# Designed miniproteins, single chains, part 12

Each design is a single chain, and the fold is of that chain. pLDDT is the mean over its residues in the fold that is shown.

## One batch from the design tools (miniprotein)

Design m385
Fold by ESMFold2-Fast:
Structure m385 (fold): chain A 88 residues (1-88)
Amino acid sequence: LAAELRALAAETVARLSGRLKAMLGNLLDFLLWQRERDPSLTAADLRDLLNEAIDTALEKGIISEEEAETLRAAAAEWVDRWAALEAA
């Protein structure tokens, strides 16, 4: 599962470019590291952490509203595909 989640994260990140690619890649790596340390963390827990990080970056002016929307869409896709893997 961990290898599948990392491959899925890489695929999601590969569709982005420049700064957003680096930002999402770092966020997903951090969340996957957190999940490896605490396997009780659910896909929903990681989704909440991801959205919180994106919202904080937007509120601090680090990213634009358009960039935040792009990151949320990519994050949601990754989490939904993770949930599908757990259901299979």
Scores: mean pLDDT 76

Design m386
Fold by ESMFold2-Fast:
Structure m386 (fold): chain A 82 residues (1-82)
Amino acid sequence: SVGTFVIKNGKIVSLEVDDPADLEALKKIADTLAELAPDETIEGTVVRVDDDTYVAVVRIGKNLITLTFDKDGKLLDAEVTQ
């Protein structure tokens, strides 16, 4: 993974990145998720799959959702895993 985040009520409360080069992408991804689910607690782990593509596995309550983003935080795909 390249980082993790926690979002509560539309606010990023925690953001950790392993490589500073991924920081801007992870902030944009977390901002997109905060806007999509402003009343939820979201916990996520992000992996970089190529230079322009990130996959986040996010927990909302008991549900796991796999989300694909570009480096600008644009949501490309969404799949409910559990």
Scores: mean pLDDT 83

Design m387
Fold by ESMFold2-Fast:
Structure m387 (fold): chain A 84 residues (1-84)
Amino acid sequence: EKEEILEELDKFVEEYRKRAEELIATGSPEAAARAQAIIDFLDGARTVVREAIDKEGPEKGRETLESLRAVLDRMIAEAERLAA
């Protein structure tokens, strides 16, 4: 199931990258700065999920992915408030 979770991770990264790019497109400098932080965080998220799978197995990988999703949803919401 490692391959399935990594495929889900790739879709996850693309989803949040797209949302971050939309925030940059708003033209708000503060929203753009938060969006850049999200993009930087996504690079680290790949490593964290892969390590969770390797050390503790696929279920921990899924839990880690969902935890990262919650963090990113919060970061996106904050950036959207700055763009409003």
Scores: mean pLDDT 80

Design m388
Fold by ESMFold2-Fast:
Structure m388 (fold): chain A 78 residues (1-78)
Amino acid sequence: MSESVEIVEEESKSGPVLRIILTRDGKREDIGGSLKSVSEENTLRLAEAIREALKEKDPKAAAEKITKVLNELLKEEL
């Protein structure tokens, strides 16, 4: 079974947004909402958090950790 986490950039009416997508067996799920106008520094913070969360054995716990970081970045990048 294939499992991956990716950061996807999409264009919206308010400008570019970044979303965190969990893909399992070709099924795509948004696990944290979206980021608008994220800085390079915050993008690197998110990537590092994802890398650490992927070491978690429980996928729900991994998704929760990623979602927490994503929500924190959304507050900073509003």
Scores: mean pLDDT 60

Design m389
Fold by ESMFold2-Fast:
Structure m389 (fold): chain A 90 residues (1-90)
Amino acid sequence: SVLDEVEQLAEDFKKKLDELEERALKAKTFEELSKISKEMAELWKEFIAKIDELYAKATAEEKKKIDEIMKEVIQHTNEVGEKINEIIEK
């Protein structure tokens, strides 16, 4: 179903984002860290594009659940971004 695809995309996105966070923690240069930040931005852009396609096909009930999933994903993404910014600003 649309909802199952959204759940899977959200889980895959979070896993990839967590992998990028771990890479950021291991980064030895600002150049490496900047590259990881760009990869995160592209990952988000690709994820949103896929969600938008699924959202357009979703029922009203599914859209409400997608909105809640997206709220959680946005929160997680912001928290990861804040942690990486703390590393950059040191």
Scores: mean pLDDT 85

Design m390
Fold by ESMFold2-Fast:
Structure m390 (fold): chain A 109 residues (1-109)
Amino acid sequence: GERAREEARRELERALRAAEELTKADPEFQPVLDDVRAAAESAEEIEDDVEILPTVARAFRVAREYLEEALEAIKKGDKEKARHYAIFAGASAGLAMMASSVGKIALKS
């Protein structure tokens, strides 16, 4: 449905913005921004899959929450905690990318 696509796009854009802000604060986090960008590009190629879109949206929401926690940790001078949250954000972005890939395979079957 249109709502599922809108929600997935919104969560994707919010996760990407959070990753950009984290990388702007500390360039060490460029790899997690690259992971979120790759996942976002993969997700934007989903034409319409109502079963996959809610999973993609949730994965980007979780990634955004961890990226925001990483940024707060950087602001508090806790770079080790920021690295911990960035790992979880990257893992969630990876889940969004994998879910997007499954959707593409289903459409070809």
Scores: mean pLDDT 80

Design m391
Fold by ESMFold2-Fast:
Structure m391 (fold): chain A 68 residues (1-68)
Amino acid sequence: SAQEEKEKKMAELEKLALEAGASPPIARFLASLSVYLGKTQEVKERLKAGEDARDIVLELMDEAVKLK
């Protein structure tokens, strides 16, 4: 189902963020924001490119606050 696919994507992103050195809370939050904003592929690529997970979280938080 669509919900199962979202959960799978969230788990994959959380794992990638942890491997990139993010703390568990930051990794979980980044994964959740990425799924919420529909940016899972972009965030996955940015993490693999060596971008800091915290920097990505801050950018996505700003975007999320502008959405209702």
Scores: mean pLDDT 81

Design m392
Fold by ESMFold2-Fast:
Structure m392 (fold): chain A 96 residues (1-96)
Amino acid sequence: AAARVEALRAEADALRQRARENEAKGKEILEEAKRKYEELVNDAKEKGLSKEQQEELKGKAQIELDMATFRADKLFAQSEADRRRAAELEAEAAAL
């Protein structure tokens, strides 16, 4: 009984750690993507590109930002799944 409770709690702790790591990585991906978007938009303005050229570059940069958002969302979804599983393991341990 005690050994099983310890094993379930250890698995729950490992899942919570992975959830924290995936959440942090997802946030980092989004922050980097937003920074690159802003840098590209500002660079286009500083180079004196036309409004039409600036909007075209924004469109291309938005696709890259959307792809980064998709990657981050997958990490956040995995984090949420791991947190839910950890809660289930804690409930199972408490029932023993």
Scores: mean pLDDT 88

Design m393
Fold by ESMFold2-Fast:
Structure m393 (fold): chain A 86 residues (1-86)
Amino acid sequence: MEEALRLVEEAAEILKKEGLDKLADIVVRLGREAVRAIEEGNLLEGEISIGMLLIVAGVLKLIGLDEAARLLEEAARLMEEAARSQ
């Protein structure tokens, strides 16, 4: 889970460099919410937060921010694996 959050933070740094500071803050919050929900055993809330990160990643790909999108997709994959292991 620490690795998943690190990937989210790396994506947020890219977003900040592109001037998307508010979206960067939202992405970090969603990542933290997903991790907390999974750790608390709230799998539905965790899945919703993971889904929101994947929607953001899809939008980022459409606007050409492929590296940030890839980092969010990788973070979501790690979170999904952790959720399925509980």
Scores: mean pLDDT 86

Design m394
Fold by ESMFold2-Fast:
Structure m394 (fold): chain A 65 residues (1-65)
Amino acid sequence: KPAPSTVDEMADAAAETIERVAEEAGKPDLGREYADRIRSLRDAGTATPEKISELLTEALAELGV
């Protein structure tokens, strides 16, 4: 279902995805670091869809997925 997404909701979804994938890959600490980076952008009000997508892609590459 398409839901209206705010930048904050996109950041939270990306962080949760990274944490889940990291746990499955056996690298929860690395997943936490990337999730914290995304959450920091959200908390600072500087998160954008482009930046969230960039960090998600980088995290998945670092996790070997």
Scores: mean pLDDT 78

Design m395
Fold by ESMFold2-Fast:
Structure m395 (fold): chain A 120 residues (1-120)
Amino acid sequence: MVEILPAEEVRKYTNITPSEALTLDKSTLASLLVLVLGVPEEKAIELATYFFENGKTREALTEALLEAVRVRAEEMELSEEAIEEVLRKSRELLEEDRPLIYLDTEVGVAVLKQGVERVT
């Protein structure tokens, strides 16, 4: 059973890198997706389950994290072009083993950019 953990338990993972995330249990990974990346609980559980059912590899983690970013970008009503750019930058961040919180930062930057483009 996948449990969504209290925010205080997950805060210690806010600066976690993809390499460090490979060792997380399923409930911790799902909770991280909800609390750090803003993914809906049901989708976070689905993505954490995908990672565990696909051998807990770096590739499976990357696919799960990119889908989490895509879901969050869609919830923020980003255009398809903005989503594609966020996913491209997110892939680069994951390849560089940057902290997962930067994925949420890229979505935030894209939201701000889309707002400016709608005014100009």
Scores: mean pLDDT 80

Design m396
Fold by ESMFold2-Fast:
Structure m396 (fold): chain A 79 residues (1-79)
Amino acid sequence: FKKEASDAEKLWEEALSKLSEEEREELLKLEMKALEEGKSIAEVIELEAKYLAELGVLSEEEAKYITEVAKKLVEETEK
């Protein structure tokens, strides 16, 4: 589990480093809007990962992997 979380975080940081300033602002707007709508942190991460995949900085498989790791982290906190 710890290794999976570390790998997902590294993929996420690398993807964010490839974003332009405008794309990073768009990502922050998605995060804020999702939080205002009452979405969970896992749902926010899922939306952001999908956006990064649409930009081509993550593959769909990498985005899915990050989303699954985020869901596991939220479930561990709730239980």
Scores: mean pLDDT 77

Design m397
Fold by ESMFold2-Fast:
Structure m397 (fold): chain A 89 residues (1-89)
Amino acid sequence: GLTVVTAGPSATNDVTVTVVSSRAFGPDEQIVLYATIDGVERPLAAAKGVNSQTVTMTATLPAYAASVDITARVLGTGESATVTATILP
């Protein structure tokens, strides 16, 4: 399973997103972050698993959003988890 955590407040609307897996990711597995904005999933960032259980990415959120749902997906397996990121003023 996946767990997704965010770190910030962000003065530039940047959030640090950490994706933790119960298993090691494969070296070529892609983990992609999506934001749900106005009901539409939009890609934010992507990284390879590189044989790690943890992948950390920085994503820039829309400046007008007070909060955004961020979903991490592992391409090919269908594993996903969602976290709500809050943009502090």
Scores: mean pLDDT 74

Design m398
Fold by ESMFold2-Fast:
Formats: C-alpha cells, sequence, structure tokens
Structure m398 (fold): chain A 75 residues (1-75)
C-alpha cells in the first residue's frame, strides 16, 4: 500500500545518503498516518527524526523512522 511504498522509498533514499528524498518520503508517510488517525505512530516517527538530528545522525533517524512506519503504521 502507499504507506509501505513511502517507507521503503525513505529507507532506500537514506541508505544512498539522499537526505532530501528521505525527508520528503517520511513527511508524506506522516501526513497519511495523521489522516488515518494513527497519531501515536506519527508521534514516534517525529521523535525518531528529532533524536537523529540531535545526535548528528539525521539519515539514521530517518531510516529508523521509516522502519517504524513499516512495522507499526496503520494501513
Amino acid sequence: NQLTQLAQKAIDAANRGDLDAAEQHVQQAVSILEQNGDTITAGVVLLMIAVGNAVGEPLEGLRKAAQYILDHGQK
């Protein structure tokens, strides 16, 4: 489904070092999660991104956030 495709694209972008693409795909996935009422998954994803930025590992934060969407996101 669209959430799974966006999360996979975000992981692929993060793995190749494409920060802008990874951020865009995760932001689109967060919007879908919020529209579906999955505010808990959206909140955890945003926290993972914030932690990644705080420790100087934004790509790793985005990769973990996208994996969390694959594992827990309401579809």
Scores: mean pLDDT 84

Design m399
Fold by ESMFold2-Fast:
Structure m399 (fold): chain A 65 residues (1-65)
Amino acid sequence: AIKNAEENNNIGVQLYNQGDLSGALQAFLEAASEEGVNWLEKISKETNKDYSKLIAKAKQKLLQA
């Protein structure tokens, strides 16, 4: 549902701002939204960490939503 996607995306942004990257990544994955996918890609680039598998799962969830 859109409401659940918006809620999880907002939680992800809040956790990212608090420095909880692990929690932020989980929330953006659960958001199953284009915005959530964009945040995962941004975090991957900024942290120089490979989150390609997590991003792929998020994209799959988006297609199923």
Scores: mean pLDDT 78

Design m400
Fold by ESMFold2-Fast:
Structure m400 (fold): chain A 61 residues (1-61)
Amino acid sequence: MQIILETVTKPVSTDPQEVKDQAIEKGRQKALELGLKPVDVTTSVQQTADEITASAAVRAE
């Protein structure tokens, strides 16, 4: 089992769901590149005055 952590930061004008989707896709692609199967994804979003940061933790086997 591996945990792959990926983050995406975009301007605050970006749709939070879009930023979240990009972080998930980045983590999923990394798992597949390592020859692992993604089995679970946990996401979080943090917003500041200027930026939205989405983090994805992909559990892979």
Scores: mean pLDDT 83

Design m401
Fold by ESMFold2-Fast:
Structure m401 (fold): chain A 90 residues (1-90)
Amino acid sequence: SPLEKAIKLIEELKKVLVEHRPDKAEEITNELNGQIKRLKDEFPKLSKEEQKQAFEDLKDWLLDLMKEYKLPEEVQKKFEEEFDKIIEEV
């Protein structure tokens, strides 16, 4: 499902961010685990249109997070493209 794909993508991003910024591992883990929990709890309750909006909002937040932690631009683009594919499946 789009939800399962989104959770998997966030888990992969968490791993990449922690490897890039091991000095921020706990902060990164807590923030991304919080987003995963929110998705699991709230997303099944949303309409299809609300689900698309929730994924768009999450995408923007994740892009800002990747920029804040100074992830390489090519890595940011790959995660953005993968998330866009998930949004298209909703």
Scores: mean pLDDT 85

Design m402
Fold by ESMFold2-Fast:
Structure m402 (fold): chain A 82 residues (1-82)
Amino acid sequence: MEKLKEEIEELLERLRELAKEAAKLEIEGKESPELLEEEKRVLERLKELLSKAPKEVQEEALAELGKIQEEAKAYIEKKLAE
């Protein structure tokens, strides 16, 4: 359980990094196929681990994913409003 939770937390941190880079590129009107493929692979791995995780760990991870998405969206909206 603890090792599984640690791996999930590491994947969530990687997703936060990728979301931040994707948000910067979006503001610049640029795309990175490599970044999109990495984000997809990390999300697929996260979903696999969550399917094996206890409900409590799944709920915590989904809440964190929601925060990552909201932070990225807020960053884009703020920069576009400047």
Scores: mean pLDDT 80

Design m403
Fold by ESMFold2-Fast:
Structure m403 (fold): chain A 100 residues (1-100)
Amino acid sequence: MEAELERLVEEALALLNLPRDDSKSVLDQAVALAMTMWNLREEGKLSAEEVAFLDRLLELVREHVLKEFPELPEADPRDPEFRMEILRAINKAERERLLA
């Protein structure tokens, strides 16, 4: 599962021509890349293949976020609310990590 997410992160970095950020977790990188591609999708700048890739990335990010944060509501990966809930979950985890 983690290997699948890491592979999609590497593929997204190649698609966006971006360098890997080794200071971030695979999940944090996946979320950031998904948000970048989501914005490009809204601007109509993604091909059909890139949109299909984004859908797969969002689905895996959702599965990993729900596994780490099972209290999150079930949301459609294409819903803007899903994006906000992921950001809230990451912020909550960071706060809990700083307090631990």
Scores: mean pLDDT 67

Design m404
Fold by ESMFold2-Fast:
Structure m404 (fold): chain A 67 residues (1-67)
Amino acid sequence: MKMLLVFTENPMAVVPQVIELMKELNIDALEFLRPSHPLVEKYGIKTFPAAVVVDSSTKEKLEEIEL
């Protein structure tokens, strides 16, 4: 199963972009995380806000999208 993780300091500012991404990618699982989260280093995220598509069981990064 795929999940969308969105790394942002302001979730409300990116909600419209996130809704469209979820529709386009057919993903129904979403979590907002802060840029300080440990997963940022694990996934190699350098720019924010950013969206990462992960496998919900393995937490493996499948795709990264700059918002």
Scores: mean pLDDT 82

Design m405
Fold by ESMFold2-Fast:
Structure m405 (fold): chain A 107 residues (1-107)
Amino acid sequence: MTPEERAAVRRAGDVAAKYFEEMGLPEAAQAIRDVFDALAAGDPQATAESFQRLVDIVRAAGQFEKVAEALEKAANELSGETGPARDIAELLRSMAETFRAEAAAQA
């Protein structure tokens, strides 16, 4: 990963965290930053562990739908940009799908 790609990945985490904070999800905001920091570092194990922590926080709070909405807002902001930010927008949409599937499984 280039320094520019790493910066784009970290920025995506900050954008997602911004929307999580706006929705009243400060613990999820920190957890999503940790996920994207691990991604930027190129650490698959840390990425998986951080993502599981995010899922556990969201599950405990019953906030799967709110987190999915925040991730979609972040993806929409980034999808208007060029280069690595577009690929990260698709990743954020995939994460939103995962959280919606978890919400459905708990209904």
Scores: mean pLDDT 79

Design m406
Fold by ESMFold2-Fast:
Structure m406 (fold): chain A 79 residues (1-79)
Amino acid sequence: VLPLELGKNFQVAQRLYRERPEARPPQAVLDALEAEAERRNLQQAREVIAALRAATAVDAEAYEALLAEIERAYAEELA
């Protein structure tokens, strides 16, 4: 389970994308996710978040894949 702060921001980003598949999360949300991942020393989650941030043009499939990787990397770090 994601931490409350990271999970909340992740859910907001995912919800915003579901409402507008062509839109990516706001930079503020990505900044918050990255800061939380760094604070908890979640290296894999940070790498996936950085990849998501760097995407300049992301289609629905690529964005959903990145969100799934963030969740997977986070679950792996918590195990």
Scores: mean pLDDT 56

Design m407
Fold by ESMFold2-Fast:
Structure m407 (fold): chain A 91 residues (1-91)
Amino acid sequence: MSKEELEAKAEEAKARVRREAEELGLSEEVIRAGELYLEGLLAYFLGDSEKAKELYEEAKKLIEEAARKGGLPKEVAEAAIKEIDKNIEKA
């Protein structure tokens, strides 16, 4: 897959995730965290491990913020953080 094709698919995935999250009534912090996580996955697949780690860390920060504000259940936030940490270890 070309870089252009991969970037286009990432933008489609981000748009789909945002639409589904908005339908579920998720907070903007949760939606933005999902977008950053997808951007991190894209950076990783393009070979930019440092950029991927930075994006994963920012996504993690937003999940923690959403949980603190009560916009996300603590158990869901903890599960999301564990998944993000796993990808940081791989990058």
Scores: mean pLDDT 79

Design m408
Fold by ESMFold2-Fast:
Structure m408 (fold): chain A 82 residues (1-82)
Amino acid sequence: SMEAQRREANATASAAITTTSRAIQAMMDGDVALAQQYLARTRELRRELARQAEVLGDPILKQILRGVEQMIESIERQIAEA
């Protein structure tokens, strides 16, 4: 159902936000290896969220997806400069 797909997408979005936050915290703690692990998980969740956002056409999910993509780029830049 559309409702079940929306719940799944919301769970994916929440997980992506959480893992992104953990990657940022790891960078703040100077743990680049841990940040890379969370970044890898965030990339997986980003791909799933992109699929879900496309299927649902939900503008809120698309906005969250853009935010996650921007944070991934920011973290990748910080790791490259570390």
Scores: mean pLDDT 88

Design m409
Fold by ESMFold2-Fast:
Structure m409 (fold): chain A 86 residues (1-86)
Amino acid sequence: MTPEEREQIMRDKIEKNRDSFLEQVARVHGISVERVRALMAGEEPRTPEERAARESFDLMIAFYEEEIAAGRNTHGYRLLLDFLRL
């Protein structure tokens, strides 16, 4: 398996996990999945519920950055950060 094929498989898994995560965040905060995706894409929060959802993403990103800084699964967390920041 090439590095590119391995990265694509990882991105596909991240995308599926991302959709599941987005649905959970939307359910917990009482907003639509579409709005959760917009917030992840860098749109400004419009409601208190959307602000809470953004805070959840910011915490997740901070966790990945801390893991990378600690030298733990750096390649995997870098791919996750890149994907989440799309």
Scores: mean pLDDT 74

Design m410
Fold by ESMFold2-Fast:
Structure m410 (fold): chain A 83 residues (1-83)
Amino acid sequence: ATAVEKSMRYVASSVSSKSFEAILQLQRRTIEAQLKAGEISPEAAARLFRAMARVAEKQGLEELAQDLRALADTYEAQAQRQA
């Protein structure tokens, strides 16, 4: 497990599932904004979304996990094309 995945699992155990879902959605928007601004690479965004998807899946947030996996796959493909 990544450090991000471990940290997010700890937060998930400390808050309600609704609050945790809101935290993940906020983090998703932040990553997308940083990517649009050129502050992070598509490769970095793909890794972050994949870690978030694993945590969401373990917390039973199946729809969010599917969305995050799709984002990770999309940015991973973009990173490979830009390399």
Scores: mean pLDDT 78

Design m411
Fold by ESMFold2-Fast:
Structure m411 (fold): chain A 69 residues (1-69)
Amino acid sequence: MDEEAKKLIDDSLQSSKHYSTGSPGVAYGLLGLMANMNITIANSVPSVRDYALKAAEEALKLRDEVLKK
């Protein structure tokens, strides 16, 4: 199990929650970056793939919540 990759994913989940409480435009961009980073980790580190994809999905969900209807 890749402890370094897991730590990066855990840190990204905390960052995504923090970014979602900021300004909408900045939050949208930063949450997109968090999702992209986790997709990259999932493709590069198979042992944490499912966890990374879950973190990417959470970032995208938070990004969608930032978008006003």
Scores: mean pLDDT 80

Design m412
Fold by ESMFold2-Fast:
Structure m412 (fold): chain A 60 residues (1-60)
Amino acid sequence: SREALARRLREALRARGFRFSEEALDAAINTVLATTPDELSDAELERAVDEVARLAAELE
């Protein structure tokens, strides 16, 4: 589900030590998920995490 994917993205960012505001993270995740399939491979998830981190940094 989209909720499960959003949770995976948040957990991956925490595992990498990123510290973003909840507002920036929520906006970045929502943006990435708008153009992302419901099911991702591990490589696609890694790229999605990198994109969320990039967008969240720009929003802060």
Scores: mean pLDDT 79

Design m413
Fold by ESMFold2-Fast:
Structure m413 (fold): chain A 91 residues (1-91)
Amino acid sequence: DLVKKFREKLDELKRIAETFLTPKDLERARKIIEELEKLFLEGGSIKDIEKKLEELLKLIGKSNAPAAVEVREISEEIIEIARKIREQKAK
């Protein structure tokens, strides 16, 4: 279930943000994650999803560089899940 995998990856991003970000940056990260979930569920473009993931990566990278590596890996997995869902619907 690709939607389940996507939700699990969003939860991983939330845990990283909660662990490494200050309260102000955490509020911003939560908004980005909410927009990302909306784009994914509403069938937004892969490019728009990539942009939101890059915003989150930059925000976390400023606070903790090792955590940015984890966010990059999770971001790549989210993009791959989104592509697979689009491919299944395009069939």
Scores: mean pLDDT 81

Design m414
Fold by ESMFold2-Fast:
Structure m414 (fold): chain A 80 residues (1-80)
Amino acid sequence: SMAELKRRLQAELALLDRLQNAETDEEILALRREAEELGFPRVVALADMKLNAETDFDEGVVDMAIAVEKTVLKIELEKL
């Protein structure tokens, strides 16, 4: 249903927001596990990118990728 799709998109958006604000590897790993269990491959991939970021440049690329995916999800929610 549209209501179930909306709830799922809202849940994924909330996980991306939490991932964007996560500052420790422990927090990122916990979010990755939660996303994997809930079946959100986008969040899992972005969590892996954030864990593998070793430079300020890499961290900036990850932050931009998360921001882009949050924007895509917000647009999808507005269309429902």
Scores: mean pLDDT 89

Design m415
Fold by ESMFold2-Fast:
Structure m415 (fold): chain A 71 residues (1-71)
Amino acid sequence: SLEEMGRKAKQWLEEHSDLLSPEQLEELFSLIDRMVNEKVSDDDFIGLLSGKLAEYGVPVSLVMEFVKRVM
C-alpha cells in the first residue's frame, strides 16, 4: 500500500539522516505525507522521492537501495 511505502521511506530516511541536512529531511517527510494524502501512484511516489534524493546529492547506489527498500 502507499501508506506502507510511506512508512518504509520515512524509516530509510531516518536510518540515513546523516546524508541529508535537517531541512532536506523535513522537506522529504512533508513530501511523503503530501503524496500519501493525495493518493499518488506508486510510480509517482518512487519517482518524486528518488528525484529529490538525487537532487540532494545522494549517491545513485543509495538511491537504488532506497527504491528496493520501499517497493
Scores: mean pLDDT 88

Design m416
Fold by ESMFold2-Fast:
Structure m416 (fold): chain A 94 residues (1-94)
Amino acid sequence: SLIEELKELFEEILKLAKELGMPEEDLKRFQENAEKLIELLKDDEEKLKKLKESMERVKEQIKALAADPSQRSEAQALFRLLTEEIEELIEELE
């Protein structure tokens, strides 16, 4: 299901963030926001599809940056920006 695929994508992003050494508080914040966003969008298939495409793109960007130790700070910054963008989207949907 599209919701299951999104949950797996968020779990993969969270795993990458853990490997990057993101603080536990930032990881929890991301996880709670991801769960909330899925719940808000659960009945909107078109928005879920667009979210999946965006999450797949951002996951690959974080993964590519994380593969280079010299770009670790950029990978961490991208994860923080993603968390902020998810929070802004949640506020707009509420």
Scores: mean pLDDT 86

Design m417
Fold by ESMFold2-Fast:
Structure m417 (fold): chain A 75 residues (1-75)
Amino acid sequence: MQDRVRDELNRFAIDTAVRAGLSRDQAQQIVDDAQARHLGADGVADQLRAMGLDEAADEVLRRADEEGRRFLAAS
C-alpha cells in the first residue's frame, strides 16, 4: 500500500528532523512542502541539507531506499 509507506516515511522524516534540532512544526512544514511539490524523500533531504542537517538528510534517504526495497520484495 503506497499510502502507508508514504505515511511511515513522512513520520520518520519528521522524527529525524526533530532529533536534528528542528521543531515539529518546521519538520512537518518541510514534509508538507516536499509532498506538495511531488519531490518525496528527495525534496525533504534537499531542504534538510540547505539547513546544514546533512546527517538527517542522509538518514531520510536511507530509510526511503529501505522502504522501497521492502515494498518491492513484498510484491
Scores: mean pLDDT 76

Design m418
Fold by ESMFold2-Fast:
Structure m418 (fold): chain A 118 residues (1-118)
Amino acid sequence: NREKVIEEIKELLNKHKKPLLVIAMPLSLFEKIFGVKPEEISKNILYLREDDVNSELDLEKFRETIEKEKPDFILVIGPLTAEEKEELEKIAEEYGIPISFITDPVGVINDGSIEKHL
């Protein structure tokens, strides 16, 4: 199940010339859920929530990364509140960049597919 989900994420990112993978969860939790490090999925990674799943998102770092890297697509993986999701969507819209979310990483692994979550 994990391998299929990882391949689907890679395939989604590889459709774009400059995808940005955003990790909105602690790296240790991501690795436990997906069984791989984000670096095994994408070359361009931004970590927005390093301490725990309730840590504040660094929205300034998100904006700075978009300005520096100029991605053509953003995929965010991690549990988000409705307000956090809206804030990230608003910033991506300001820069004209399409954004997608996987806000239930455990659900994605349990289903064995990202299709119901994107």
Scores: mean pLDDT 85

